# Designs tried in a protein design run: designed miniproteins, single chains, continued (5). Part 105

Each design is a single chain, and the fold is of that chain. pLDDT is the mean over its residues in the fold that is shown.

## One batch from the design tools (miniprotein)

Design m19665
Fold by ESMFold2-Fast:
Structure m19665 (fold): chain A 109 residues (1-109)
Amino acid sequence: KKYFEISKLLQEAFDALRAGDADKAIEYIKKLTDLAVEVSEKDPNLAFLAAWGLYELAQEAVRLADEGKISYENAAKVLRAIAEGLRRLGMKNVADEVEKQADELEKKA
């Protein structure tokens, strides 16, 4: 199981986002998604945990934007990368929800 590797990439995405580096956060989100997709057939629970982590990261991006710590535009970019990751992991309904949140943030930018 690659729980440790996924956990590390997720933490790196949170750290980049909190530092205001949306592009770096998106890079880690893509790496985390690729790894989770690669192992999903052998460990579906790992894919679910990665999807849950991505959803928590989306909530953090919204919080940071509402607190004025990152721009609404950058938060929307991060949310769109998360939605794509969730879609690749088979979480269509959650991906659609996160994409709708990105649309709402862009209206405030």
Scores: mean pLDDT 86

Design m19666
Fold by ESMFold2-Fast:
Structure m19666 (fold): chain A 75 residues (1-75)
Amino acid sequence: ADALLANAQSLRYNRELIREQGEREVARLEALAQASTPEKAKEYLAKADRVRAAVAAGEAAFTAREQALLAQAQA
């Protein structure tokens, strides 16, 4: 019981850290894009989009892990 709660809290904390880090990175890249030439701005915006995609993929991985743990608990 306690291990499940600890794992849930760890997953929540890690998800919040990844989200916050991702938001800061995106904001930084968007600021660099606004201060740069249009050609370089496209590269920074593409990088920001990749960061957003990585965060979304991480959240999907956490969901899959939770489903695996639930299946294991029913065994």
Scores: mean pLDDT 75

Design m19667
Fold by ESMFold2-Fast:
Structure m19667 (fold): chain A 86 residues (1-86)
Amino acid sequence: SEEEFRQRLIKLVNTLLTSTDPEEISKALNELAELFGISPEELAEIAREVGIPVEVKDGEIVVLESRPLTPHQIGELVQRMIERSK
């Protein structure tokens, strides 16, 4: 449902804005890829374009630094994912 999508998105965005744990950030990025119906490889490409250091291991996105994403990075990430999911 739209409400379930919205609540999942809000939780993932909050994790990305606040977490310093690379495992938690990586999990949130993989859940975002699933939520928008794009591949981990596609999201990794977008993340690199936005300046987020990531790699893909065993079909999953792994972030390479222990810092929260900026609001600008998250805004660009979400916008580009929406465009690719159309």
Scores: mean pLDDT 85

Design m19668
Fold by ESMFold2-Fast:
Structure m19668 (fold): chain A 78 residues (1-78)
Amino acid sequence: SLDDFRKANEEARRKGEEAGREAEAKYGKEVGFWTGNAVAAEGAAQAARDVGDEAGAKSYERMAQHYRAKAEELKAKV
C-alpha cells in the first residue's frame, strides 16, 4: 500500500542519514553526502518494489547507482 511505501521510505531516509554520517566521519562531507543519498535511494527502490511500483523502483535504482558511483570515485581519491 501507499502507507507501507511511505513508512519504508522514511526508514530508508533514516538509514541513509546514519550511513552518511558514518561515511562523513571516515572520508569527509562529500562522501557522506553521496553515500547517504545512495542508501536512501536503495531503500526507496526496495520499498517501491515491495508495493508493486516497478517503474518507481527502477528510477530509484538508477539514482542509487549514480550516488554510489560518485561516493566510490571520491573515496578512491583519498
Scores: mean pLDDT 86

Design m19669
Fold by ESMFold2-Fast:
Structure m19669 (fold): chain A 80 residues (1-80)
Amino acid sequence: MNVGEVIAEAARRSYALSLAGATREQIEAIAREAAEAGAKSVLFAIPGTSEEEAKRYEEWAREAGAREGLEAHVARVEAE
């Protein structure tokens, strides 16, 4: 368990801060890559997104995570 592996794991959990405006296909691709890298979970951070869009991203992330066998979360990050 190297420090570099721990940092990589943390990075996989915060995988795409630029998901504002991301497509479902991009979210699915990110989840797939995270699973291939051996991550157990992925955290998608959505900056400046509305509550409605955040809920849609949560649904897409949940489906992608279930497909890849990992736990997926979405967090709305305030841009201020």
Scores: mean pLDDT 62

Design m19670
Fold by ESMFold2-Fast:
Structure m19670 (fold): chain A 80 residues (1-80)
Amino acid sequence: DELLERARALLAEAKELLSKPQSLEELEAMLDRLRAMIRELARALGRNPSPELEALLTELQGVAAQLYLKIQELKKQEKE
């Protein structure tokens, strides 16, 4: 499934981005991409339920939450 492969690739890319010193712009762009993929997977899960889609959706939501927290931390550091 091309959607599953694309979502797994994005998940790996997001995890790698979290391990590196990246700009706020790059982190925010990745969060937008993750949110778009989460919506697409949720829509696919609603049309054709799959344990693989559900597990992947949960992982993407978790990484998106981590990325959001990192963005908030960097904004605090940049502000003061």
Scores: mean pLDDT 81

Design m19671
Fold by ESMFold2-Fast:
Structure m19671 (fold): chain A 67 residues (1-67)
Amino acid sequence: MPRLSPKELATLRAAIAHPSGVMSEAELIRRTGVSRATIRRLIELGFLERTPEGYRVASLGLLVAAS
């Protein structure tokens, strides 16, 4: 059961909706209004993962965002 705020869910959905599936930290912040702390929390919870190109939604994040 997702325990994410509407802003956290919007962050995951914005990353999923991006054509490459990867967004920079600055682009995520611009599109969703979330803080760096929110992005770090999503990574620590396993919903987002960091790549050399930016951030993408992990498998757990895809399951939560689809709910």
Scores: mean pLDDT 74

Design m19672
Fold by ESMFold2-Fast:
Structure m19672 (fold): chain A 63 residues (1-63)
Amino acid sequence: TGAAALATVAARLGLSPEEARRLGLELAQKGKAGDKQGVDALIARAGVSPAEADALGTAAVIA
């Protein structure tokens, strides 16, 4: 279910689908920990929007 979203973002960023999934899991973990600064830094570093980051985190957890 999340595979298509992960593949789309991976293609845009030049990442493998596995790298995109790891990014999503890291975003989800930082979000659960309340590390907003860490989430914001990772979003900026990865070049994704906040909406894309939310979609990646959700897809990675349920994929």
Scores: mean pLDDT 73

Design m19673
Fold by ESMFold2-Fast:
Structure m19673 (fold): chain A 87 residues (1-87)
Amino acid sequence: KEKLLEEFLEILKKVLKMDDESAEELREQFKRLLEKGTEEAELWLELIEAIVNGDLEKVKKIAEELGLHEDAIKKLLELAEYAKKLK
């Protein structure tokens, strides 16, 4: 779990040009969300894993299941494409 979140945040910083302060705030928010152990938290963990693995089809499917807006899904796909190129 922790390693996936760290890899995800590194991708976010590089793709979205996020500063360290914003990334740390986001890290705490995701950590708190994942600790809840809800079905929504499990979907978010699966989404983070799919992004880190560069699995664009899974990213789209899980983001749609979470009810994310199309603009957010597009950004998540950009993150997954970046991760895929790193492999």
Scores: mean pLDDT 78

Design m19674
Fold by ESMFold2-Fast:
Structure m19674 (fold): chain A 100 residues (1-100)
Amino acid sequence: MEELVERIEELLKKLEEAIKNKDIESAKKYLEELEELIKEVLERLSAEEAMEVLKKVAERALRIIELALELFPNDEEVKELVERLEKILAEAAKKAEEKL
């Protein structure tokens, strides 16, 4: 559990850095890896544990979204990354609720 959370936190830090540097390719790769880790969380953890992890991920992700929109408010590629991140989180939350 802690290992998965640490990996997700590290990945979110890398995503934040990629967005700050406008490294769209790296940001896309980190989003893909995040989606895979979230699937692993949903598969391996209880619904309660998965929801707790997703809440922490959502809090960090919202800060990244806020930062991205502040730094690049009119950048189409950055907006696409934000939308993808929001979709990953929404689908994960729905999946966790279905597991209840």
Scores: mean pLDDT 82

Design m19675
Fold by ESMFold2-Fast:
Structure m19675 (fold): chain A 86 residues (1-86)
Amino acid sequence: SEAERRYEEVVERFAAALTDFLLNGAKSNETEEQALAQGRVIARDVAEGVLSGLFRPPPELQGLVEEARREGKAAREAREEAEKRA
């Protein structure tokens, strides 16, 4: 649970930073809520490696990408251990 909590915290920080990037870059009709929802999906997909080969983050976001991947791996390992005990 602690590893999952850290992962969720990193995903939210990454989603927030990505949302700011999308809103500033796009200058589009997207609301902050819609941009944040997209940011959360992208943050999770990047952390889980789904989009890692296609997503080239700005240097300022690279640290959050790496942190999300580390915490995502730890959370997955914690879930696998919990499943073995159930």
Scores: mean pLDDT 68

Design m19676
Fold by ESMFold2-Fast:
Structure m19676 (fold): chain A 93 residues (1-93)
Amino acid sequence: MEEERKELYRKAAELFRKAAEIARNGDVDGAVEYFAEATRLLVKAENPDADDETIEKAARVGQLTARRLIDEHGPEATAAAFEEAAKRVESLA
């Protein structure tokens, strides 16, 4: 439903912002987990019929992407990217 989808986008945006905050604090594993959870909510919002396997596969890709960004660009640049992701997702709510 539209309202349920908007709520998922709002929650995903919040989790992306939390991932950015945690990344700035140097907690790579925590930032990766929040980014993965945001990805789960995005997949659920965009495909409400997605099964658990599809959602978890997307979350796994999200974890790898977040870890790679921190490793290649450092925590501050990655946090800025996560905040931009949050803004884009919030615009869909």
Scores: mean pLDDT 84

Design m19677
Fold by ESMFold2-Fast:
Order: structure tokens, then C-alpha cells, then sequence
Structure m19677 (fold): chain A 94 residues (1-94)
């Protein structure tokens, strides 16, 4: 349906935004671990809400990605853990 197609397009857009924000945040961690970690944490939290908002239409994929981004955001207090979790999340989103 048109609603399902629009939701899938928005899901793909959010996937690409999450990949881009994670890659950007990882570069910031190399310069300033505190600032980069906060950047990833804040943006992954917002994007997790975006994926969750699509879950009534796209189902389990939206829920799973929301949880994964939430977990990545939750790791933002430990930069080394956040780097490893961010790399795993990028692979999951690709």
C-alpha cells in the first residue's frame, strides 16, 4: 500500500541518517571523546524514537533498530564501549 511504501522509504532514510551520524560521531570521538560520545548519544536517542514511531507499520524491523540505537545511546558514558557498539550498529544498519 502507499502507506507501507512511504513508511519503508522513511525507514531507509532513518537508516542512512543513523549511519551518517554514527560515522560523524566516531570522527568527533577521535578529536574529543566526551563531545563525540555526547553527539552519538543524543542523536541515536532521537533516531531510536524515529524508528519506534514507524514500528506500527514496518513491524519488528522498526522495533529492533529502535532498541539497537537506544543501546548504542546508552553506551555513550564509556567512549571505548561506544566505539565498538557504534561499529556493530553501522554493520546492522547496512
Amino acid sequence: SAVEQAAKQQLDKLRQQAIDELKKGLKEIERDPRRGSKLIGDRMSKLAQGFYSLSPVVGNEGRTLSIQLGNTSGSSFIPDLLVEESKKTIKLLE
Scores: mean pLDDT 85

Design m19678
Fold by ESMFold2-Fast:
Structure m19678 (fold): chain A 76 residues (1-76)
Amino acid sequence: GPPSTTMLIRLEEAAAEEVVAALKEAFGDRVTAAALSPDLVLVDLNEMPAEEAVARVMELVRSLDPRARLLGHSHH
């Protein structure tokens, strides 16, 4: 199948639901994102190489929350 990257992101200042909405707006059908808690977001980005996926997601997330941290990622 197409390349897929899963990311777990911790937020400090932004709300998880706000980040989820922004990711869906920016990436459309290529992203599946869910708020696991008010400060924790799970992101799956399809049809993009892992390095590009991580960079683009974290750039967007950090524009909303400069203190956001990538806890882990996996490529499929």
Scores: mean pLDDT 84

Design m19679
Fold by ESMFold2-Fast:
Structure m19679 (fold): chain A 79 residues (1-79)
Amino acid sequence: MDSEFVEALRQAAQYVAQGDLDKAHQVVFDAAVDRLGMPPEVAEGLAQSVVDRATQLLSQGKSAQEVADELLSTPLPVE
């Protein structure tokens, strides 16, 4: 399960780098619902937070790979 979510975060970072924010959001949302079993309303918030963070890191001059590494090093914010 976690490996699919890890791949989703990498794909999201690449989509954000390409300007495909809708695809980045969809990939994280689908993985959170299907792989982590999150309710859709919680998965929506997570997907939005991931896209916002990736966008911020890219705006700071980080590469898509550095963004993916940063996202992967952050625990899921449940609380």
Scores: mean pLDDT 76

Design m19680
Fold by ESMFold2-Fast:
Structure m19680 (fold): chain A 84 residues (1-84)
Amino acid sequence: DPLEQEMLAIKVATVTATAHAFSPADAERVRALVEELNALRLKSKKNRDLYLKASREIWVEKKDPETLTTPIGKLLGELKRLEE
């Protein structure tokens, strides 16, 4: 769903923007995580579907990020921890 993809992209951008307010190390880590997530999303439709599912599980369903076992899920879980 393009609308859901846009909403989740806005959420990731918000985390990235707020991380810049805290420390250079946290800002750099957020940038690295976003770059790796974008690279994985560009490689396959399966990775894009996993990104949408994991993002929904973290930010909509409020599942514990540590329950996410996929590489994309783990990267999104780290972004969620940096947001908090």
Scores: mean pLDDT 69

Design m19681
Fold by ESMFold2-Fast:
Structure m19681 (fold): chain A 88 residues (1-88)
Amino acid sequence: SKEETIELADSLIKRGEEAYKKGDYVEAVRDFTVAAELYEKTGDPSLAEKAVEAYRMAAEAWKKLGKDEEANQFLKRAEEIRKKYGLE
């Protein structure tokens, strides 16, 4: 079930990236956010970097939608995870 969760999160990242490239920023936000939450809920420190990246990608999509407050919230969440796990 953990492996299934990671596979789903990885597939959502790829779908979100395609959506972002096409300008489908609402879909990109949704996919990146769900992927980030899936990585985070595993509680696995080895997935913390993937969660950080996913929250940052969601924040970029929020900025494209003109939603600066939402983007800032997601960047803050990414920074909190990065600091907790000592990530770059």
Scores: mean pLDDT 88

Design m19682
Fold by ESMFold2-Fast:
Structure m19682 (fold): chain A 110 residues (1-110)
Amino acid sequence: MVDVFERIDELIAAKDTAGIERLAARLVFSEDVEAVAYLIKKAVEAGKEFAKAVANGFARVGWISPEFTVKLAKAIGEETIKKFLELTKDDPTGVAFAEMLLLGLEMGKS
């Protein structure tokens, strides 16, 4: 059975942005916090094209729970979320998702 983390690495190595977009949508829909956090960290490291592919994948999901958003933002961390925002700053979908994660991080501070 192929590990989801190994699949993320394979898609990035193959420069398969369409594959990353589809996987991002599926992982967000299933609320797989650890896999989505890993995907965002790897996409940020891989560059702007992968960060945008992840943002486009998330846009395919019509609704995301606030609880999932808080857990995800904590798993990613503020520095990585800000890097994601910078990489997607010319993409309204990427900006909206990054701002949602930053709000989730603030809501999680109690």
Scores: mean pLDDT 82

Design m19683
Fold by ESMFold2-Fast:
Structure m19683 (fold): chain A 75 residues (1-75)
Amino acid sequence: SAEVEAALERLGRELLALGEEMRAAGASQEEIQRALLDHRVDFLEALAAAHPDNEEFRLLLEGAREEREAVLAKL
């Protein structure tokens, strides 16, 4: 849906900005990856809470949590 697409565009912009700021500050690749995974989950938790009747945001949040767990298991 258009609202999901707009939310994902905003998330993408925020993740890019965060990653660039952390790299400029001398953060390690691991620190950057953890921060980006955390930011994505936090962003989608806020959206799911604001839109409790929107199943798409709940599914995106579940996917983000699963990806975070999978990636962190390799770090």
Scores: mean pLDDT 89

Design m19684
Fold by ESMFold2-Fast:
Structure m19684 (fold): chain A 74 residues (1-74)
Amino acid sequence: SPELEAQIREFAARFRELLEKKRKELVDQGKTPEEIAAEVERMKRIAIRHVNELIETGKPVEEVFAEFEKELEK
């Protein structure tokens, strides 16, 4: 549906912004390229699960993204 497509695009936009912020933080912390790549891949895997939940449930993107951010803090 157009509404679901819009929510997926919004999730992707928020994810890109968070990813760039996190990448910068890891660089500033002196993390190696390998450690940064590993965290990026972890974030992508968690994001895929939350996008699947968004598709299955139709929950507001704001709610699903907040759940995603909480998962990243583990």
Scores: mean pLDDT 86

Design m19685
Fold by ESMFold2-Fast:
Order: sequence, then structure tokens, then C-alpha cells
Structure m19685 (fold): chain A 88 residues (1-88)
Amino acid sequence: MKEAAEVAGRAANAGPDATRKAIELAQKYAGISPETGAAGVGAGVAAYMLGDPEKGIELAARQSGIPLDTARKAVEGAAKGAREVGGA
């Protein structure tokens, strides 16, 4: 949890590049459009990486207007991508 908060903060502070990379990976794995899902998926990934995956997935679904199942796949894919970019 402490490390997840640090990673979420680092992803946000790394700016749009790290977030965009994570979103691109979510699109590749879940087919999320960049325009429709980008902001919601980004917020969901931040919450997911904070150590609250349920809250992150719900936030992504609400912000993006996508089904919860699709949001779950997108957030998980994006979080995995963020880990690979941030330090593997």
C-alpha cells in the first residue's frame, strides 16, 4: 500500500507520458478508446496503484462511462503498463 501510493504519485508526477503509456496499454488489452476512456482510466489506475483496486475500477467506470468489467480490464492493463514503465 505505501509503495502503491508512491507509484501512483510517481505516475502522476511523471506527467502525461507515463499516464499515456499506461492508457495505450489499456487500449491494447481492453480496447478502450483514448478519447472516451483516457481520463477515467488514468484516475482509476492512480487509485488502483494506491492499493484500492475496487475503488480504482469503480472510479474508472464512473468517469469513463464504460461497463465495470471493461473498466476492470483497462485499469489492470494500465497498472501493469505503469509498473513496467516505472521500474518493472
Scores: mean pLDDT 57

Design m19686
Fold by ESMFold2-Fast:
Structure m19686 (fold): chain A 92 residues (1-92)
Amino acid sequence: SVATVSVELFAGPRDPVALAMLRELLRWAEKNNWKEAAEKIRAIIERIEAGEGVRATMTAPADTYEEDAEEVIVNMEVRTISEEEYEAWLAE
């Protein structure tokens, strides 16, 4: 396998900063016609708006960023976290 790049997002329930960032990413994905990525980002937004804390990990091959590709294939893993876990993350 080629090297992979991972991006991790932590968001508390109804986190306005996380929601703003994700909405910008959604707009960018939609402009590039990355339908699968857009749907996954929208699902994360809906969970945060519903009052869930979330941890999302996005992985993609490093080569994806160096080549002119019409669609970026990424693996997105989303986990619901408790308010207690979110507070622990903020403290440490």
Scores: mean pLDDT 66

Design m19687
Fold by ESMFold2-Fast:
Structure m19687 (fold): chain A 72 residues (1-72)
Amino acid sequence: SMEELEKSKVMARAVALITDAELIERHPERFSEEEKRQVLRDLEDVLEEAEKLNVSPSVIERLKETIERLKA
C-alpha cells in the first residue's frame, strides 16, 4: 500500500540519520557545531513524521534515544 511505502521511506531516512548521529558521537572533532545542530534538527523532524505514520515503536524509541544522546 502507499501508506506502507511512506513508512518504509521514513524508516530508511531514520536509519540514515541515526548513522550520521553515531558518526558524530564517535568522531565529534570531525563535525562543526552547525553540522551537529542540522543533524539534530533532521532527527527531530523524522521523529515527528515517524510518530504521525505510527512507524514501529522500536524505531521511534531508537530515534528518541539518539536525539537525547546527541544533545548531551
Scores: mean pLDDT 87

Design m19688
Fold by ESMFold2-Fast:
Structure m19688 (fold): chain A 98 residues (1-98)
Amino acid sequence: MSEEDIEKAKEILKEKGYSDEQVERTVKLLKRLAEMSPEEIVEKAVTFLLIAYSMGEENFKEAIERLEFLAEVFEKLGYTEQADALREAIKLAKENFK
């Protein structure tokens, strides 16, 4: 991610009510995801959602909401492939539990 994209991400996160610590941690996560292939993002996000589901219904709902928000951030920054990969992971996880 460029420094300009990082600054835009920080503004979006702060506007959502994220603390400075949460902003720093989320930016590190966004940078890591931006360097991954769409296939790697899907695999890791699905694994995260499956683990969250094993911890309970509320954890699963919170995990989905977190990934939906990250997808929205990526979309606003023009990282459409990353946003689409996160949304595909959410779809696959939901289908696995039907």
Scores: mean pLDDT 86

Design m19689
Fold by ESMFold2-Fast:
Structure m19689 (fold): chain A 65 residues (1-65)
Amino acid sequence: SEKEKLFQAVLDAMKNKVPYSELKKLISETARAFNYEPTWLETLRNIAESLNDQVTLKALEELEK
């Protein structure tokens, strides 16, 4: 599905250490596609926490403001 493709793109961006601006844009686009459903945000946050990915955690925090 399109949502799965967008979520995978975020995971790939995290793995490839893309610039913060690009990662934030991808996360925002994915959030809109999921209609800001809490489950995908929780899943992504858990993955970022397990990887100690502070850049992704910051992007998620800014999205929730």
Scores: mean pLDDT 78

Design m19690
Fold by ESMFold2-Fast:
Structure m19690 (fold): chain A 75 residues (1-75)
Amino acid sequence: MPLSPTARAILDAIGDGRLPPGAVYTRAELARMLGVSPAAVSRALRELEARGVLHRVPGKGYRVASDEEILAAAL
């Protein structure tokens, strides 16, 4: 299942350390940081949430998954 270009850009930013594990971002913050439309970010957030890369935090935005969360889910 292919990721959108925006979802790939978010993954690259996580890999580069620009979006550190445990950090919380709103759709508007990600759109501003990446220079993309809010609609493109919304699609990417759904794709990455479905893959466990981002976790929705009600009222705050989306949190970058920690290595501990990924490890715990794999056990």
Scores: mean pLDDT 77

Design m19691
Fold by ESMFold2-Fast:
Structure m19691 (fold): chain A 94 residues (1-94)
Amino acid sequence: RELLLALVRRLLAELRAAVEARAPADTILQKMEDAGAALALYALTYLPERAAEINAEVARLMHEFAEAVAAQDYDRALAIVEELERLAERLEAE
C-alpha cells in the first residue's frame, strides 16, 4: 500500500514538473497517463468497492487535462494536476 502511494506521489510530482517546465505535449500527456494508471491500480487494489467511481473521476480529469494541453492552457493543466493531488490525498486518508 505505502509503496504504491509513494509511486502515485512521485508520478504526480513528475507530471507537475513537466507542466511547469512546459515540456513537449507528448511528454506531458504520457506522464498524465502514467499517474492516472497508478491511481487506477491503487483504487482497484485497495478500494475495489469504489474503483469504478474513482476511475471515472480520473478519466474525467485526464480528458480535461488533454484539452488544456491541446489549448496550451498550462494554468488550467496545473489546476487539474492539483485536483489529482487532492484525489490522491483523499484516497490515502481512507
Scores: mean pLDDT 84

Design m19692
Fold by ESMFold2-Fast:
Structure m19692 (fold): chain A 87 residues (1-87)
Amino acid sequence: KEAEELVKKALELVKEALKKLEEGDVEAAIEKLREAAKYLREALSIEPSVKLREALGLTERAIDELERGNVELAKKLAEEALKLLEE
């Protein structure tokens, strides 16, 4: 299904972003999270979901925290988003 495919793409992008943060590549992590947020917005436009809305909010918050230099908080937010997307 179209929405399921978009969610799967977002999930993989969040995983890649977390790996980039582990490697210290904050810029690449932000790029991956921005792409994930785009796919989550598209999925929400097709099939509205409370879990997807929460995952999008956490993903956007993680981007904001990375832009502020709060890497530890951003990592926790991205991990929570990943947890929601895997359920």
Scores: mean pLDDT 87

Design m19693
Fold by ESMFold2-Fast:
Structure m19693 (fold): chain A 79 residues (1-79)
Amino acid sequence: KIKELEKEGEKYYEEYKKTGDVEALEKAYEKALEAGELIHEELVKSIKDPEEAEKMRQKGEELLKEDEEAAKKELEAAK
């Protein structure tokens, strides 16, 4: 699933590079953010200590929020 999302994101990003279509760029970011969320979930599941897992989950939520905000700024600039 993660690799599938990455491939879909790459496809949309290539479409954006070819056409300049901001909607394609938006879809590329949506796929990238979804892949990032799943990667973080797998990382948290790999941590055996429940307290460390919870700390990692919270850090990942903060990083995902920052990535989402950065993507929104890039999309706004592309419009």
Scores: mean pLDDT 78

Design m19694
Fold by ESMFold2-Fast:
Structure m19694 (fold): chain A 75 residues (1-75)
Amino acid sequence: SATTRVQVYQLSPDHVEITVVSTLSEEEARRLADKEAERVIEIYRKLGKEFEVVERRIERQADGRVVVTVVLRAV
């Protein structure tokens, strides 16, 4: 439901974005996004592919929701 949504987007073989949309605090949304990014990195590492965090974006929406985006790129 209405509190938190986590989405993972494979934009290319070398580019993944993780988006958290939440009514939680900015710090809590950021921690959730980083935790999901770590999980994605670990999965790909086990498959022999190395990803790193290259960007973090935080945006507050007009309705008070926080959007955190973590950008991963293959090394």
Scores: mean pLDDT 86

Design m19695
Fold by ESMFold2-Fast:
Structure m19695 (fold): chain A 56 residues (1-56)
Amino acid sequence: MRGLLVAEGPTHAAVADPETGLLYLARREDVRVLGTGPDGLPVAELTGPPEAVTEV
């Protein structure tokens, strides 16, 4: 799954999927930054299962 990296903590990161409106909370080790989007937010991919999923 790919989305925008909207928040980072010391152990976890939050990635928003603009197509579904879902926010994924994942461990930082399970998040890969692919590049920077046109709005300056990092584009990230989940490489492992998220610990939590919620609607934004």
Scores: mean pLDDT 78

Design m19696
Fold by ESMFold2-Fast:
Structure m19696 (fold): chain A 79 residues (1-79)
Amino acid sequence: MDDAIDAAYRSLVRHRDLTYASIDAYGVIQGISRRQMQQIRSMPRDDIQQYFSTLPPDIQQQIRDIIVRATRRIRRQRE
């Protein structure tokens, strides 16, 4: 699970984008293929958010927890 937080953190540092960080976290949690990850990243933000809203509640919660932890790491470094 540290791998998912680390992936989200690296994505946030590189892109400053919560949506891309969420995609990277989801990919690690579910073992999503690189092709499927590229398709998701190519979608408009609203479509990505709609897709995530259709995921099982436990997966949605895991993604949110990972993003919260990654975001908190960024905020501490930018104090």
Scores: mean pLDDT 75

Design m19697
Fold by ESMFold2-Fast:
Structure m19697 (fold): chain A 70 residues (1-70)
Amino acid sequence: SKEELEKRLVELAERARKLFLEGKITDEEYEEINKLISEGEELIENNAPLSEIEKKVEKIEKKIKEVEEK
């Protein structure tokens, strides 16, 4: 649902912030993730198709996983 995707975006934002505060990701990586989160929030505000919002959430999750695997 849209509400579940919105919740996932909030959880991803909190996860990225925690990784940044713990020194596990760079300033550049954190900025890139926040940009993707903002794009996801914009899709939700513009009532984009759920499939587009889901793809953005998946892209953010993939990016966070990539920076954690360093």
Scores: mean pLDDT 83

Design m19698
Fold by ESMFold2-Fast:
Structure m19698 (fold): chain A 93 residues (1-93)
Amino acid sequence: MSLSEEELELEVRASLVIMRASVIKLEAKKLEDKEAREEVIKLAEEAIELAQKAADLAVAGGDLKEAEELLKEAEEKVKEAEKKLEEAKKKEE
């Protein structure tokens, strides 16, 4: 295999973050609160950027520790975006 198991795991995790953040962006577009919508979209976009950078580093055979740190930051931003999206949805019910 051209990738190590660790590199492949980082790529899979990055792909899952990108997918989750993309769904969050789509759901955030339905929010009536403009400020909450913009904040959730921004967090989701930042998560996508960090996850993509982590995946690129893993594929390029770069610093896997840096890739892991970027991916952890991306996962934290996705979690924050999910929380803010749920809070905004509850206010609109």
Scores: mean pLDDT 82

Design m19699
Fold by ESMFold2-Fast:
Structure m19699 (fold): chain A 85 residues (1-85)
Amino acid sequence: MELKIEEEVLRHAAELNPAIKEYADAAIENLKKALELSEDGETASEEALELYKKALENRAKLAAGLTPEQQAAVEALAEKLLAEA
């Protein structure tokens, strides 16, 4: 659920500011690859960990591109999705 929550948060951020869509898309792609590696039997693989780290780095770049209002909206969505998980 954790990876799915992050994907939804990143997608929402890209909808709020299309200029950061490239960072959001890259973070989502790396997140999906990390999840895929985990599901395909290498739950502790170094490759999955590196992809997850890259997703977090792109998320940080995305956050730097958001206005304070957009950042608050993204944080509110993250809290909502985490509470529903």
Scores: mean pLDDT 64

